# Designed miniproteins, single chains, continued (4), part 45

Each design is a single chain, and the fold is of that chain. pLDDT is the mean over its residues in the fold that is shown.

## One batch from the design tools (miniprotein)

Design m13540
Fold by ESMFold2-Fast:
Parts: structure tokens; C-alpha cells; sequence
Structure m13540 (fold): chain A 70 residues (1-70)
């Protein structure tokens, strides 16, 4: 949905992480699977200063829910 895309883009826009900035491009292209892989990689490398570990975990769960409904 547009609300999920807008939320994801807004959150990633505040994150200086190269992986999360690349994920933003994939979200803009509706390539959610690729975006998810990059967000997961960023989480494994540690939380960015813009996104806490808890926020990354919530984002991952939100993406898992999104993919379960695709």
C-alpha cells in the first residue's frame, strides 16, 4: 500500500547508511524483496545511528508481514 511505501521511504531518508539508502531506491521501484535484503544486511552489520536495533527489528517484522501478503 502507499502508506507502507511512504513510511519506509521517510524512515530510510533519515538514515545515512549506504545500505539503507540503496534500499530506499528499491522501495521507490517497488522492489521490496531487494529492499528487504539490504535492510537485513544493515541490521546484521549493526543498527545505524538514525535507526535503533528495536526500530530495525520492527521494520523487519513489518516487511515480513508485507511479503506474507504479497
Amino acid sequence: SGKTKDFFLKKLSGDPSPLNQEAKKYVEQNEYKKAYQLVRQAQLEGASETMSQEELDLLRKSLDDLFANL
Scores: mean pLDDT 65

Design m13541
Fold by ESMFold2-Fast:
Structure m13541 (fold): chain A 70 residues (1-70)
Amino acid sequence: GPRYTLELTAYDAAGNVIARLTATFDSLEAAVAAWRAFLAANAATAARVTGTLSENGEPVADLEATAAEL
């Protein structure tokens, strides 16, 4: 089946990297759940989160959350 790879980075208000996640999933639902969990885990400290979702090694979505969405 398809493989979904999630690469996420959280930044503080000064632009410093405070957290990263790279993980691979067998379903889109699992990848979306991991994105939501990463946002929740970093909501108190992050000013911005960026990421890329890839399917079978090909980028399919760019992800972003700002302080207003955290």
Scores: mean pLDDT 85

Design m13542
Fold by ESMFold2-Fast:
Structure m13542 (fold): chain A 86 residues (1-86)
Amino acid sequence: SREELEEIFKEADKNGDGYLSKDEFVEFLKRFFSKFGIEISDAEALSIYEYFMNLFDPDKSGKISFEQFYHFYKVLFESDLPTGAP
């Protein structure tokens, strides 16, 4: 749920600026997938990070906001599945 994602995001956001750096996003991804019983390596998390940056903002400082990640999450899990909720 959104609330669970926000909690994991806050745990990874060590400086509290509302954005995840590359290292913080890697930690966020590892925690996120661990909740589904999936353990990913640092190399796998980096590959996912690079994929996300190519979709979001490859030219920026490598920081990802919660809203950017949440939008991507919704596209993958809401738009591909039969759901009508915004």
Scores: mean pLDDT 69

Design m13543
Fold by ESMFold2-Fast:
Structure m13543 (fold): chain A 91 residues (1-91)
Amino acid sequence: IESLKEALKKVEEAIRALQAGDVETALKLIYEAGYYVKKAYYEGLDKEEVKKILELLGLAQQAAQAGDLERAVAHLQEAAELIKEAIKKAE
């Protein structure tokens, strides 16, 4: 559950970085969020939930690298909602 909370924090920070136009910081934060999502798998997060969140983070990374910051934010917002739901189920 601690790893999911860290993943959520990194995703929310990445959204703010993209909204500020700081793509380099956002990409680093997306990478760190993915690390914590993978760590959450070993803490009991469902494999299909891990795959879905990592897919959204990957889509956000691709959109941000392509300069589509609005699409990147949308994918990160979807990832944040899934992470929030997973945290709520674990509590």
Scores: mean pLDDT 87

Design m13544
Fold by ESMFold2-Fast:
Structure m13544 (fold): chain A 94 residues (1-94)
Amino acid sequence: HMEKAREISEKLRKEIKELLKKEGVSDTDANVIATGAEAYAFAKADPRVPKELVEQLEKDLIDTLKKAGVSDETINKIKEMVDKAAEELRKLLE
């Protein structure tokens, strides 16, 4: 299942970076944000990860997006993309 997890994470990173580039976010900041979103998706998918860590990763992602000047609409889209990726990753752990 490692290959499918990689495909899910690569798709998530690519789609987030494309959204961020459309909003004028730099490639460097988009890469940092995409990495944070990937970490949050994996943490959310794994029931062994403490809820406090999942909540901290979500907060850090949202704070970073706001500091980068990303719109609330795009932040919500990124959250939905992470939720979908986390659900797909969770199914692989079954």
Scores: mean pLDDT 84

Design m13545
Fold by ESMFold2-Fast:
Structure m13545 (fold): chain A 93 residues (1-93)
Amino acid sequence: SLEELLSKLSEEKKKELEKLAKEVAEDPEKALEELEIAIKLLNSEEEGVRAAALEFIRHLLLYRPEYKKVLESKLDELPEEMKELLKELLEKV
């Protein structure tokens, strides 16, 4: 589940990713570039990297909900497991 994957992150790391998402969200061009990097990282073989990317995306969408459409367009580029987790995240935003 989404919550199980995100539980792999420390509370300190979650706060770091929230702060990064907030700062990046202030620049629309930078926000989009970082979103594209995070989407690419969802393909990582490292569970911690996928969890961090998903947590960053979750926080970024709180500041930039319009990016939900960008993520929906990229679902078919993701492994099935990550596609399901991202869909779960998008339903909660």
Scores: mean pLDDT 83

Design m13546
Fold by ESMFold2-Fast:
Structure m13546 (fold): chain A 88 residues (1-88)
Amino acid sequence: SNVEIIEKIRKGILEGKTIQEIAEETKISISTASALTRLLSLAAEDGVDLAKASVKEIIEAMLKHIHLIEKHFPETAKLLREAAKELS
């Protein structure tokens, strides 16, 4: 599921993995992993605790910055929006 991809990227960041390692483990492109990692970093800069926050809080914080990737990474933006729809 799209939520599981976000969770794996979150875990990879917390474990100090590179974007390349995260992409390999999640079976997504390096460009997609890079875009999602950037949005997660922006969520953390906004004060979200990536280790303790719920996946819903993480996704909502990432969505605040989705405009930064929509033009160049439309499939990544779609993945994030679909992950949000999986959560109620």
Scores: mean pLDDT 85

Design m13547
Fold by ESMFold2-Fast:
Structure m13547 (fold): chain A 110 residues (1-110)
Amino acid sequence: SKNEQILKIMEEMLEEIQKLYEEAKKNNASEEILELMEKFVELVKKAVEALKNNASKEEVYKILQEAKKTIIEIIDKAIKEKDEKSVELALKMGKILDEAADKIEEILES
């Protein structure tokens, strides 16, 4: 079903984002960067749970907007700290989020 396909995409997205967060920890990202990345992971988890509970499109969209803002904050902080690895990881997190959103839109339009 479409709902099963969407859930699988969201769960795969969360798993990949979690791996990038663990990479940031392994590479000794600052406490401030790790706190922002943790906030991002928790927002993605919240979006997954909202979808599982048939939340409105508006509620899910609001959570994803906060997630996108958090990615921008991580990138800005990492650039200021000259942490090239955290910039790379945050850009990958953003790409994963955008690719998952595109796949979900394609399923909903099919």
Scores: mean pLDDT 84

Design m13548
Fold by ESMFold2-Fast:
Structure m13548 (fold): chain A 71 residues (1-71)
Amino acid sequence: SALLEAAKAQVEKAAEGALKLHEQGMPARSALQLFEREVAEILASIEDPEVRAEVERYARELLAKVREQLA
C-alpha cells in the first residue's frame, strides 16, 4: 500500500532526525522523546486501522533500534 510505505518512510525519517539531533548535542532522552512524539503524530494521522496497526508495529521495532543507538 502506498499509504503504508509513506507512513513507514515518515517513521524512518523521524528516527534519522532524532539521531542527527543527538549527534548535534541534543540529550539522548530529549531525542528519544522527540522521536516518540513524532511517531504518535504519524499514527494519529492514519485513519485506516489496518495501516495504523502495521505502522505502529514497525515503529516499535525501530524504537528498539533508536534506543540502542542513543545508549
Scores: mean pLDDT 87

Design m13549
Fold by ESMFold2-Fast:
Structure m13549 (fold): chain A 68 residues (1-68)
Amino acid sequence: SEKLVEEIAKKLVEKLGLSEEKAKGIAKALLAMKDWSDEQKIQFLTKYGRLSREQAELAIEIFKEASK
């Protein structure tokens, strides 16, 4: 959902200080990875999203809260 991507991206900007463009990319990636393990999501977000482990863990938490 475009609206869910926008909601998650706004939270990522607010909580992690990411640019809106990067936050939207991370939000789309999290939606695509929703059925992955948390560790697999962390590894992807740190390697390809260039997030720290702490930022990746927070991004996953934001995604889980928004997708309830």
Scores: mean pLDDT 85

Design m13550
Fold by ESMFold2-Fast:
Structure m13550 (fold): chain A 94 residues (1-94)
Amino acid sequence: MTAQQIIDQAIQQNLPVVVLAPTVPDSLNINDVIGYFDHISTTADGIPIWRIYMLSDQQWRDYIVPPGSSQMQTLNYNGRDVRVFTIFQPLIPA
């Protein structure tokens, strides 16, 4: 799957695109797209686990995303509203 196909799948499924960036972006840059988001679950100990389809791996992966290390926003991409999760730090495998 390409980064463009990730964006298209995210929009089709009404799920957020995931980007890795040090700060919240003003616009969606396709080169920053790492995947798309499915859901957050919690472990028995209350740790949040993010289910993300990873462009690099071409598969679903589970990651720990600490509180305060991400932000959700809606950005316009080629005339379409896209929900985006920006993650401000490297992903921690669950």
Scores: mean pLDDT 82

Design m13551
Fold by ESMFold2-Fast:
Structure m13551 (fold): chain A 94 residues (1-94)
Amino acid sequence: SPEESLKRAKELLRKAKELKEKGDYKEATELALKAIDYAVKAAPDNLELGVLLGLARISYGVGLITGDYEFAAEQAIKLAEEAIKIAEEILKEE
């Protein structure tokens, strides 16, 4: 359900932030991407959420190529926060 997907997105974002705090930037990036995927599942017809997912995937790709996952984690978490905010707003309006 959309509500379950949003709840999972929020949980994954919390875990991503915890991993970033511990310096586990690659895993933080991967969980932040998964959080955005669940935000998209909560509001699949919203094109902005699809764009945010694409941008987060590009950030992860840069991390994969450069080995600099700290930047990737910062960007993916920021994008995940925005995606969850958008999905939450949509679900409150429906």
Scores: mean pLDDT 86

Design m13552
Fold by ESMFold2-Fast:
Structure m13552 (fold): chain A 90 residues (1-90)
Amino acid sequence: MEMKKLEEEEEKKRKELEEIEKQVLEDLLKRAPNVEATEELKKKIAELVYLKTYFGEELPNIPNLPEVEEAREKGRKERKEFEEKKKKIE
C-alpha cells in the first residue's frame, strides 16, 4: 500500500516536470540573449531545477540565480526523504 502511494507521487512529479520543461523551453527560445529573466520565468526555472534535481538530472546551462540554488537544495532534500521512505518499505 505505501509503495503504491510513492509510485503515484513520483508519477505526479514526472508529469509536472514535463509541463514545466515545455514552458521553460518555449520562454527561453523567445528571449533575447541579454534580457534579464522575468520574475515568472525565474520561478519556472527554479521549479524545473527542483524537479530535475529530484530525479537526479543536472542542468548545466541554467543561470546562477539564488532561487535556482534554493531549488537544487530542495530537490536534493526531498529526494533523500523519498529514498529513506523507500528503504523503510523495502
Scores: mean pLDDT 70

Design m13553
Fold by ESMFold2-Fast:
Structure m13553 (fold): chain A 91 residues (1-91)
Amino acid sequence: SKRLEEAILRDLAERLGVPVEKIRELLKKLNLTPFELELAAALGLDVEKMDREEVREAIVEGVLIAIETRGDLEEARKKIAEYREELYKKI
């Protein structure tokens, strides 16, 4: 619903510390769903510095790390940051 979508966009804006308009720009630029962006934000990804494939791959890896850390989001965010550094070294 439109209400749920707007609520997700507001939550994402608050989590990322940016205006809702920037969330809409990121969704369009990266061609992500609001749910994919919400998951990326929950995992602590800096999506502005990533392309669409990098974000999607990092979301998959981040979910696996979250399972491994037994839902410890702080530990998961740390491991995802390490994974991002490894990705950038391959470029």
Scores: mean pLDDT 68

Design m13554
Fold by ESMFold2-Fast:
Structure m13554 (fold): chain A 93 residues (1-93)
Amino acid sequence: SEEEALKELEELEKKAEEEKKKNPEAAKKAEELAKKAKELGLRILERGEATEEEIEELEKLAKEAIEIGPYYGEKLLLEVRDELIRLREEKRR
């Protein structure tokens, strides 16, 4: 399942690159949303806990990315989900 998850992410990255070639303006907007999500994710990781407001902001960024292109939204959701899983596992150990 971990190998399958990595393959899924790689396939989404390929599709995002293809979409970037077709619509560079949409790709630029998606990259800006991804940067915001990563900055927020880093703050959550450093604190070790996410607030409800931060979760809502991440969901909003993911929704906006999906509206630009499904490949960008899926990639963003997978990256955010992975970080939240890591934070929850750290809390249990």
Scores: mean pLDDT 69

Design m13555
Fold by ESMFold2-Fast:
Structure m13555 (fold): chain A 95 residues (1-95)
Amino acid sequence: SPEVELRADFLLISLIGLLHVLAQRLKKEGKEDEAARLESVADRIVKAWTERNLPELRAALDEAVALVKQYGSPDEAAEFERIAAELRRLAEELA
């Protein structure tokens, strides 16, 4: 249980880091609204995880995956999807 929680926290940090990097790149491109959407979904993921709100976590992760597919590279999208899927699995295991 503690090891599963630690692994989930590291995956969360990785996902939020990827969203932050993409948001900063979009800001440099003048895409402020798109960057704000990524920042908003990152905040939703953190809050849902902290509150152990699994339905909201799933919804926020699905939205984040869609945004990374739209604005990120194929490699960024594939990496994000893998990490998001593992975090989702671990969150269900901790419930």
Scores: mean pLDDT 88

Design m13556
Fold by ESMFold2-Fast:
Structure m13556 (fold): chain A 63 residues (1-63)
Amino acid sequence: SISSLKSTYDRTLANLNRQTQAALAENADDPRMVRLIEDVKEGFELILKASYQLAIRALNKKA
């Protein structure tokens, strides 16, 4: 279960990185949009980390 959670986290993070790079490439000449894309990516990374950590914590709370 914990290994499964990590695999999901790793795959989701990899997908986020691919999507971010594509969006940045499409908007490379728009500095305002680049900043927005970077801010959105940072937010999703925080959510992914928090979700992963909370899931592990919930599984361990039974002890």
Scores: mean pLDDT 83

Design m13557
Fold by ESMFold2-Fast:
Structure m13557 (fold): chain A 99 residues (1-99)
Amino acid sequence: DEEIKKRKKELEEKSKEGTKRMLEAMKEIDRLAARAKAVAEKLPDSEQVIARIERVKNIAKSGVAAAAGTMAIDEKKGEKLMEEAMRWARERLAALEAA
């Protein structure tokens, strides 16, 4: 019965950590996208840049959600995917802000 208790605790901790990391990651992505949009809105042809920012934001959020889902099955692989998704989002949104 100790194994059942350990499995329940493991599932609760994985669910809690995955959700927390996903929410923190999505909040950072939204913040970075908002900054890039604020800069883009000052440009004479802002529609295309804003559309690119929205696409990057949506792709990054999808990657983060997929990584969180992977964590439930393979924690190490999910953590790597989360780091890769966040790195990609930070680099892409920073480049769009600087453009």
Scores: mean pLDDT 81

Design m13558
Fold by ESMFold2-Fast:
Formats: C-alpha cells, structure tokens, sequence
Structure m13558 (fold): chain A 66 residues (1-66)
C-alpha cells in the first residue's frame, strides 16, 4: 500500500495517492499521525510539499522493510 501511494505521487495522481493514504489511516496503520500529515502536504499540492510527502513515505517504507 505505501509503495502504491509513492507510485501515485510520482505519477502526479494526487487523488489516488490521497485515497490510498486515507485507506491506510482508516485501517489503523501504526504511523497514522505521520500519514495524516503527508495527506495534508499532498492536498496543498506545491512541489516542495509533494517532495516532502514523497520523502516521508519512502522513509516509512524503508523502516517497514527492516
């Protein structure tokens, strides 16, 4: 699911990325508060905010692989 959200953001499909992230929050993901922050960044839609959101999601994905 995180990998799908990252892919959606990289493809500039922000609506799909927000949908996936909200689904993760609703499922009670351990990093729910971080995901909610990332959703807000994607909703703002600036290049800086999207880059911060991508970095945050990639960091979470790397942590889950360890």
Amino acid sequence: MLEEAIKALEEKNYEEAIRILKELVDQGHPNKEVLEGIIKLVEKGTDRDINVALAGLKSLLEEEKK
Scores: mean pLDDT 80

Design m13559
Fold by ESMFold2-Fast:
Structure m13559 (fold): chain A 99 residues (1-99)
Amino acid sequence: EADALVAEAQAHTKRGIKALDEGNYEEAAKHFERAAELYRQAASVPGLPPEVRQALEDAAGNYRKAAEAAKKGDVRQASIYTTAANLLVVAAEVERELA
């Protein structure tokens, strides 16, 4: 179910951001990579509106970029990508509620 996958991805995002703030860049990257995988899986759930699927796919892409930035210790870029991904997830949730 897409909702369960999104909830697990959000939990990994929170852990990743905490690790990033603490300077644990390898741990942050692992959590962002896991969030990306879970959002990709959520986007693959049958019956989602196309705009919701696209937003989840774009969120997954942003979390992959956040993981790469975190591995390099680029906190600014990692924060930009995680913020962009979170906005996409919120947009997908709003679109799903309105449908």
Scores: mean pLDDT 87

Design m13560
Fold by ESMFold2-Fast:
Structure m13560 (fold): chain A 83 residues (1-83)
Amino acid sequence: SIEELEEEIAKIEKKIKELLKKIKDEKLKKKLEFELEELDGLLDIARAVAKRIKDEEYLKEQLEKFLEEYKELLKKVEEILKE
């Protein structure tokens, strides 16, 4: 459901934000923070478009796409913290 997708994205975003605080390389941290801010902005645009056109299927497809992009960013941050 849309609600479940939104909740999952919110959980991953929160986890990314918590992990970013553990990065000691300030340049790398800022770069990753910017990548998260870009994803957040693009998702907000997708939500605004879906609301304007009243297309729940479009919203669901966008949320599924962005969920994968947030998961990839999370994996990238986790890999940096392991190395």
Scores: mean pLDDT 87

Design m13561
Fold by ESMFold2-Fast:
Structure m13561 (fold): chain A 58 residues (1-58)
Amino acid sequence: SEASLIARLLGVSLATARRAVKFDPEGSLIEKAIQVFNLTPELDVEAFLQALEELRRL
């Protein structure tokens, strides 16, 4: 699934990836989040979700 691909790409749990897909079903915000976190293999889940929410407000 798309969530599984995102989980592998960002090094996050499947649950976090599913939330990311819900916030950004088209993938544009996920690309921006990856750039913001500079492709870190382990993310702060809270910071990641906050970044996606902020990007959605723009």
Scores: mean pLDDT 60

Design m13562
Fold by ESMFold2-Fast:
Structure m13562 (fold): chain A 100 residues (1-100)
Amino acid sequence: MLTPEELEKMLEDELKYLEELAKKNPEEATEEAISLIESIINYMKTNNLSKEQREVIIKALEKYIEFLQKLLPKLSEEEQKKVEKFIEEVKKFIKEEKEK
């Protein structure tokens, strides 16, 4: 199992990868970011994580939401609606996790 520091670095490295991908292909970067966020949320729901690990993941999810918001103007209108709905679902999850 990763330490909180190792987890933070891994999630930061993933975000940097997505930011570089977004410069070349914002649609692909958006799809990969959504898949990554879904995997992270599922991991949090299925594993008994420490408070420190949860705090690292929540902070990373907030940064990934900010990344998706920056990509919205580069997407089609239909994709924007789908991504905006996903962002709201993730924001709700973050709020619920912070209250635990």
Scores: mean pLDDT 85

Design m13563
Fold by ESMFold2-Fast:
Structure m13563 (fold): chain A 91 residues (1-91)
Amino acid sequence: EMRERLIKLSKQFMDIADLARDGKYDDAYQQFTIVMTDYLVNDFGVDKDTASKIAQQSSQHFRDLVKQGMNPSRAIQQSYDMAKAQALALK
């Protein structure tokens, strides 16, 4: 279950990176926010309101990294790590 969900998350991140490489930045950031919110609620056990706030913050970080010229896949990974760290800090 957890492994299957992580594989799905990886594929979703690849799709988001492709949107960003295509210059569809707003679509990429929106999809990242949706995917992260769902992940934090369903797989990490965070409540919906808190998950939405963390996802919005990590999506903003993703946007900032891409604007700084970071590779989209790396920007997604760092933003995902940020979201996980914020969620873990709530424990």
Scores: mean pLDDT 82

Design m13564
Fold by ESMFold2-Fast:
Structure m13564 (fold): chain A 81 residues (1-81)
Amino acid sequence: SMEEELIALLEELIEKSATMSVDELVELAVKRFKELGLEDVAEMIRELVESMRARGLSEEQIKEILVAMFRHELEELKKAL
């Protein structure tokens, strides 16, 4: 199902966040969300990161926020199944 594919993707993004830069994580996320037909989600992630950088957040702060968002979405999806 789409929900199971999203769970697998979010788990992959969280795992890889430990070794990837923000830019690498964003490009992976954008590619994977587009492959799932979620173009709007892919663009939202890019815009969110651009907004955070424009506001002067550090790369570590941006990564922490992205990972927290992925973890939150993962928990919500698991509860919905």
Scores: mean pLDDT 86

Design m13565
Fold by ESMFold2-Fast:
Structure m13565 (fold): chain A 65 residues (1-65)
Amino acid sequence: SAAREEALRLLQAGGLSERQARAALDAIMTHPDRTTLGAARRELQEAGLSEEEAERVLRLALESA
């Protein structure tokens, strides 16, 4: 879907690889809890974002999905 494609683009813009973005989004869509959201946020921070930047990117991506 266009919403899923936009979410994947936003996660990749945040520094995740295509594989990481797909895995993170699929995990969140299957079980949207603090564990799956926390894992995605951690991957964005490992890609070089601050905690606040990672939270913003994740929120924008999920609003698009």
Scores: mean pLDDT 79

Design m13566
Fold by ESMFold2-Fast:
Structure m13566 (fold): chain A 102 residues (1-102)
Amino acid sequence: ARREELRERLREILRKEGASKETEELLEEEFDAWFEQIPASVKALTERVKKSEELEKEALELARKKAEELGVDLKELDEAYEKEGIGGMLQLLLEKELELAA
C-alpha cells in the first residue's frame, strides 16, 4: 500500500539520521495524522501547528546528536539551520556522512 511505502521511506530516513526509537515513533505518528487528511478547521490547524513545533524540536535534537557522531561542528550546524532551516541541517549531515563513508 502507498501509505506503507511512504512510512517505510520515513523509517529509512530517520534511521539513517540516527533517530532514537522514541523520536521515530513520534514522527511516524505525525505522518499518520497528516496522511489521514484531518478535516480543515481552526482547531485542527492549531493542533497541527503545535505538533509541527514539537517535531521541529525533535529534529533539531536529532541533528545535534548526528553532528556529534559525524564530528560536525555544532556552530556549523546552527549556521545551516539559520540559512536553510531543518533541510539545510539534514543536507549538511548527509554530505558529511557520505564523505566519511568513502
Scores: mean pLDDT 62

Design m13567
Fold by ESMFold2-Fast:
Structure m13567 (fold): chain A 81 residues (1-81)
Amino acid sequence: MKQVKLGYPKDFKLTEEERKRLEELYNEIVEAAKAGASDDTIIELESKYLREFAEAALRNPDNAPEVKKWAEATLESLKQA
């Protein structure tokens, strides 16, 4: 993966619950970083965020093919890390 930090992209189709869950996970990363958490802890939280984001993108059939390709590539990258 070429990006470690992802916001909620405007072109992603997510449910309201999935969006709120991803915002919660993102806030956990921000708060951990502010608290001086270890790099390993930040990486674990970022990996969890990216996994749940990619899985949510794949669950939503209205997402464009490029979004689904990104999600599949993201999940594959996380397996290889």
Scores: mean pLDDT 74

Design m13568
Fold by ESMFold2-Fast:
Structure m13568 (fold): chain A 60 residues (1-60)
Amino acid sequence: AGPDVAAIERALQERGFLDPAAKAPDGVVDAAVREAIRAFQAAHGLPVDGVPDEATRLAL
C-alpha cells in the first residue's frame, strides 16, 4: 500500500495493463491491480503471483 503501490498502478496504466478509467492510482491494491500485475508478470516471463515483488518492480 501507499506510494509504492500508486507508482506501480501508474506504470501498469502507462504500459496498458490497467485501465485508468476503471482505477485511479490511489495506492490501494484491489482485484483490478492484482490482475494487472499478473498480466504484466505473464507478459515478461516472471512468476505469476499478483505480488509486486522486486523482480516485477524492476521490470516495470
Scores: mean pLDDT 73

Design m13569
Fold by ESMFold2-Fast:
Structure m13569 (fold): chain A 105 residues (1-105)
Amino acid sequence: SLLDHFTLLLSNVADGDGRVYNLYRGDDSLRGVLLLQDVAGGGMFLLEITSKDTFRRTNLATGEETTLKFDFENKQLINVASGGVTTISEEMAKALKEAVEEAQK
């Protein structure tokens, strides 16, 4: 499965919209790629680290791509096209920050 290339980092973490996610990190062949799994909805999203503070989110069911701005200080993911803001947990914000810093090595 797709998950054979990913290691679980966080399990059952809620966002400000009440959605619950598992966060996975890609192996060395998928460096700078994270996977978000929506636990209730079953959806899967790739998060590709494109800069220090931006992700490309790809919906794996539809192929739809969205640019997200990561604001670590305010614990937010911002949809650049719509201006929509999702508040994330402290644990999710830290995991995303660590993944961004590791991708820059």
Scores: mean pLDDT 86

Design m13570
Fold by ESMFold2-Fast:
Structure m13570 (fold): chain A 115 residues (1-115)
Amino acid sequence: SLDRLQQVLDALQDTVDLAEQALKKGDIETALLLLSAAGTLAEQGLRLLREAGAAPDALAEIEEALRKFQEALDRARQYYIAGDLDGAKKALQEAIKQARRFVDLGRRAIDELRA
């Protein structure tokens, strides 16, 4: 249902906001854990958007945002393991940006489905 999809996008937004707060405090490990959870929510949101019949062009942009999010999060993990905390922070900032784009595009797709 669109209500369940909205709940998933709201949970994703809240998780991303918590990750940004952790990153602002310099807590890279907590930001990584929160963004890993955000990735799972984003994958669930994309599945629900496809099931709801979101337009192919909207889905393509949403899938691109998720791909860029996953690539940035993977880079952040690699930097963190290597002890490059500045590289990890920069990659996490990019992951947050792409997660927010995913939420905005997803909410727009819901509005179009309700019209």
Scores: mean pLDDT 92

Design m13571
Fold by ESMFold2-Fast:
Structure m13571 (fold): chain A 50 residues (1-50)
Amino acid sequence: RVLSEEEKKAIQEASDILLGKKPFDFGNLRIVDNFRKDYPWISDEEVKAF
């Protein structure tokens, strides 16, 4: 599947959180959790590599 610009932005935000570029607080954990629910076919390794 070709990723849209909005999907790429969501991956980049989740990647920034998982790589520790953003604080590991409740709000950022919720962003990552929601990303996993919306895009379950994208692995954490793929998100980090983005």
Scores: mean pLDDT 71

Design m13572
Fold by ESMFold2-Fast:
Structure m13572 (fold): chain A 82 residues (1-82)
Amino acid sequence: AADEELAREMAEAVREAAREGPEEAALAAEGAVGAARNVGASPAALEYLARTLREIGEEYPEVREAMERAARELERLAEEAR
């Protein structure tokens, strides 16, 4: 679905930002959360994005804290949308 494709694109943007540094990754992750909220992303898309951000944090330990914060917010939005 379109929101799943958008979630994949947002995850890729966050992954690229993580290569630049923790500040860039944090901004990209916050942007992804905001975009997902604004488009009314499905619980499945929100959970996919949250899981992928946690995986990015495992690959780049320096951005892990920012990824975990964004993932928790996405998981909260998914729960509220149910």
Scores: mean pLDDT 82

Design m13573
Fold by ESMFold2-Fast:
Structure m13573 (fold): chain A 95 residues (1-95)
Amino acid sequence: SEAWKYLEKGKEYAKQGKYDEALKELQKALDLAPNDKKLQAEILEELGKMLEDLGLLEEAILVYKRAKKLYEEVGDYEKAKKIEEKIKELEKKLA
């Protein structure tokens, strides 16, 4: 899958600390997965993690909320709950 290739590129750039390049590749992955809600949720979770690592906590919360909604829509309630707990932790840091 082309979308999965961009997700993998994004993860690799993130490991190298090349966060701007990583965000660009993750956005491309998201754009290429219009009908795969599960892949979109995985991409958004990775984007949220990167935004968190960059200290962009408000943006990370927004992206995590989108990932949670998609996980709920595909019935992955365990991942949705994990993302909800992460959102609550980040909201406490912003309070």
Scores: mean pLDDT 86

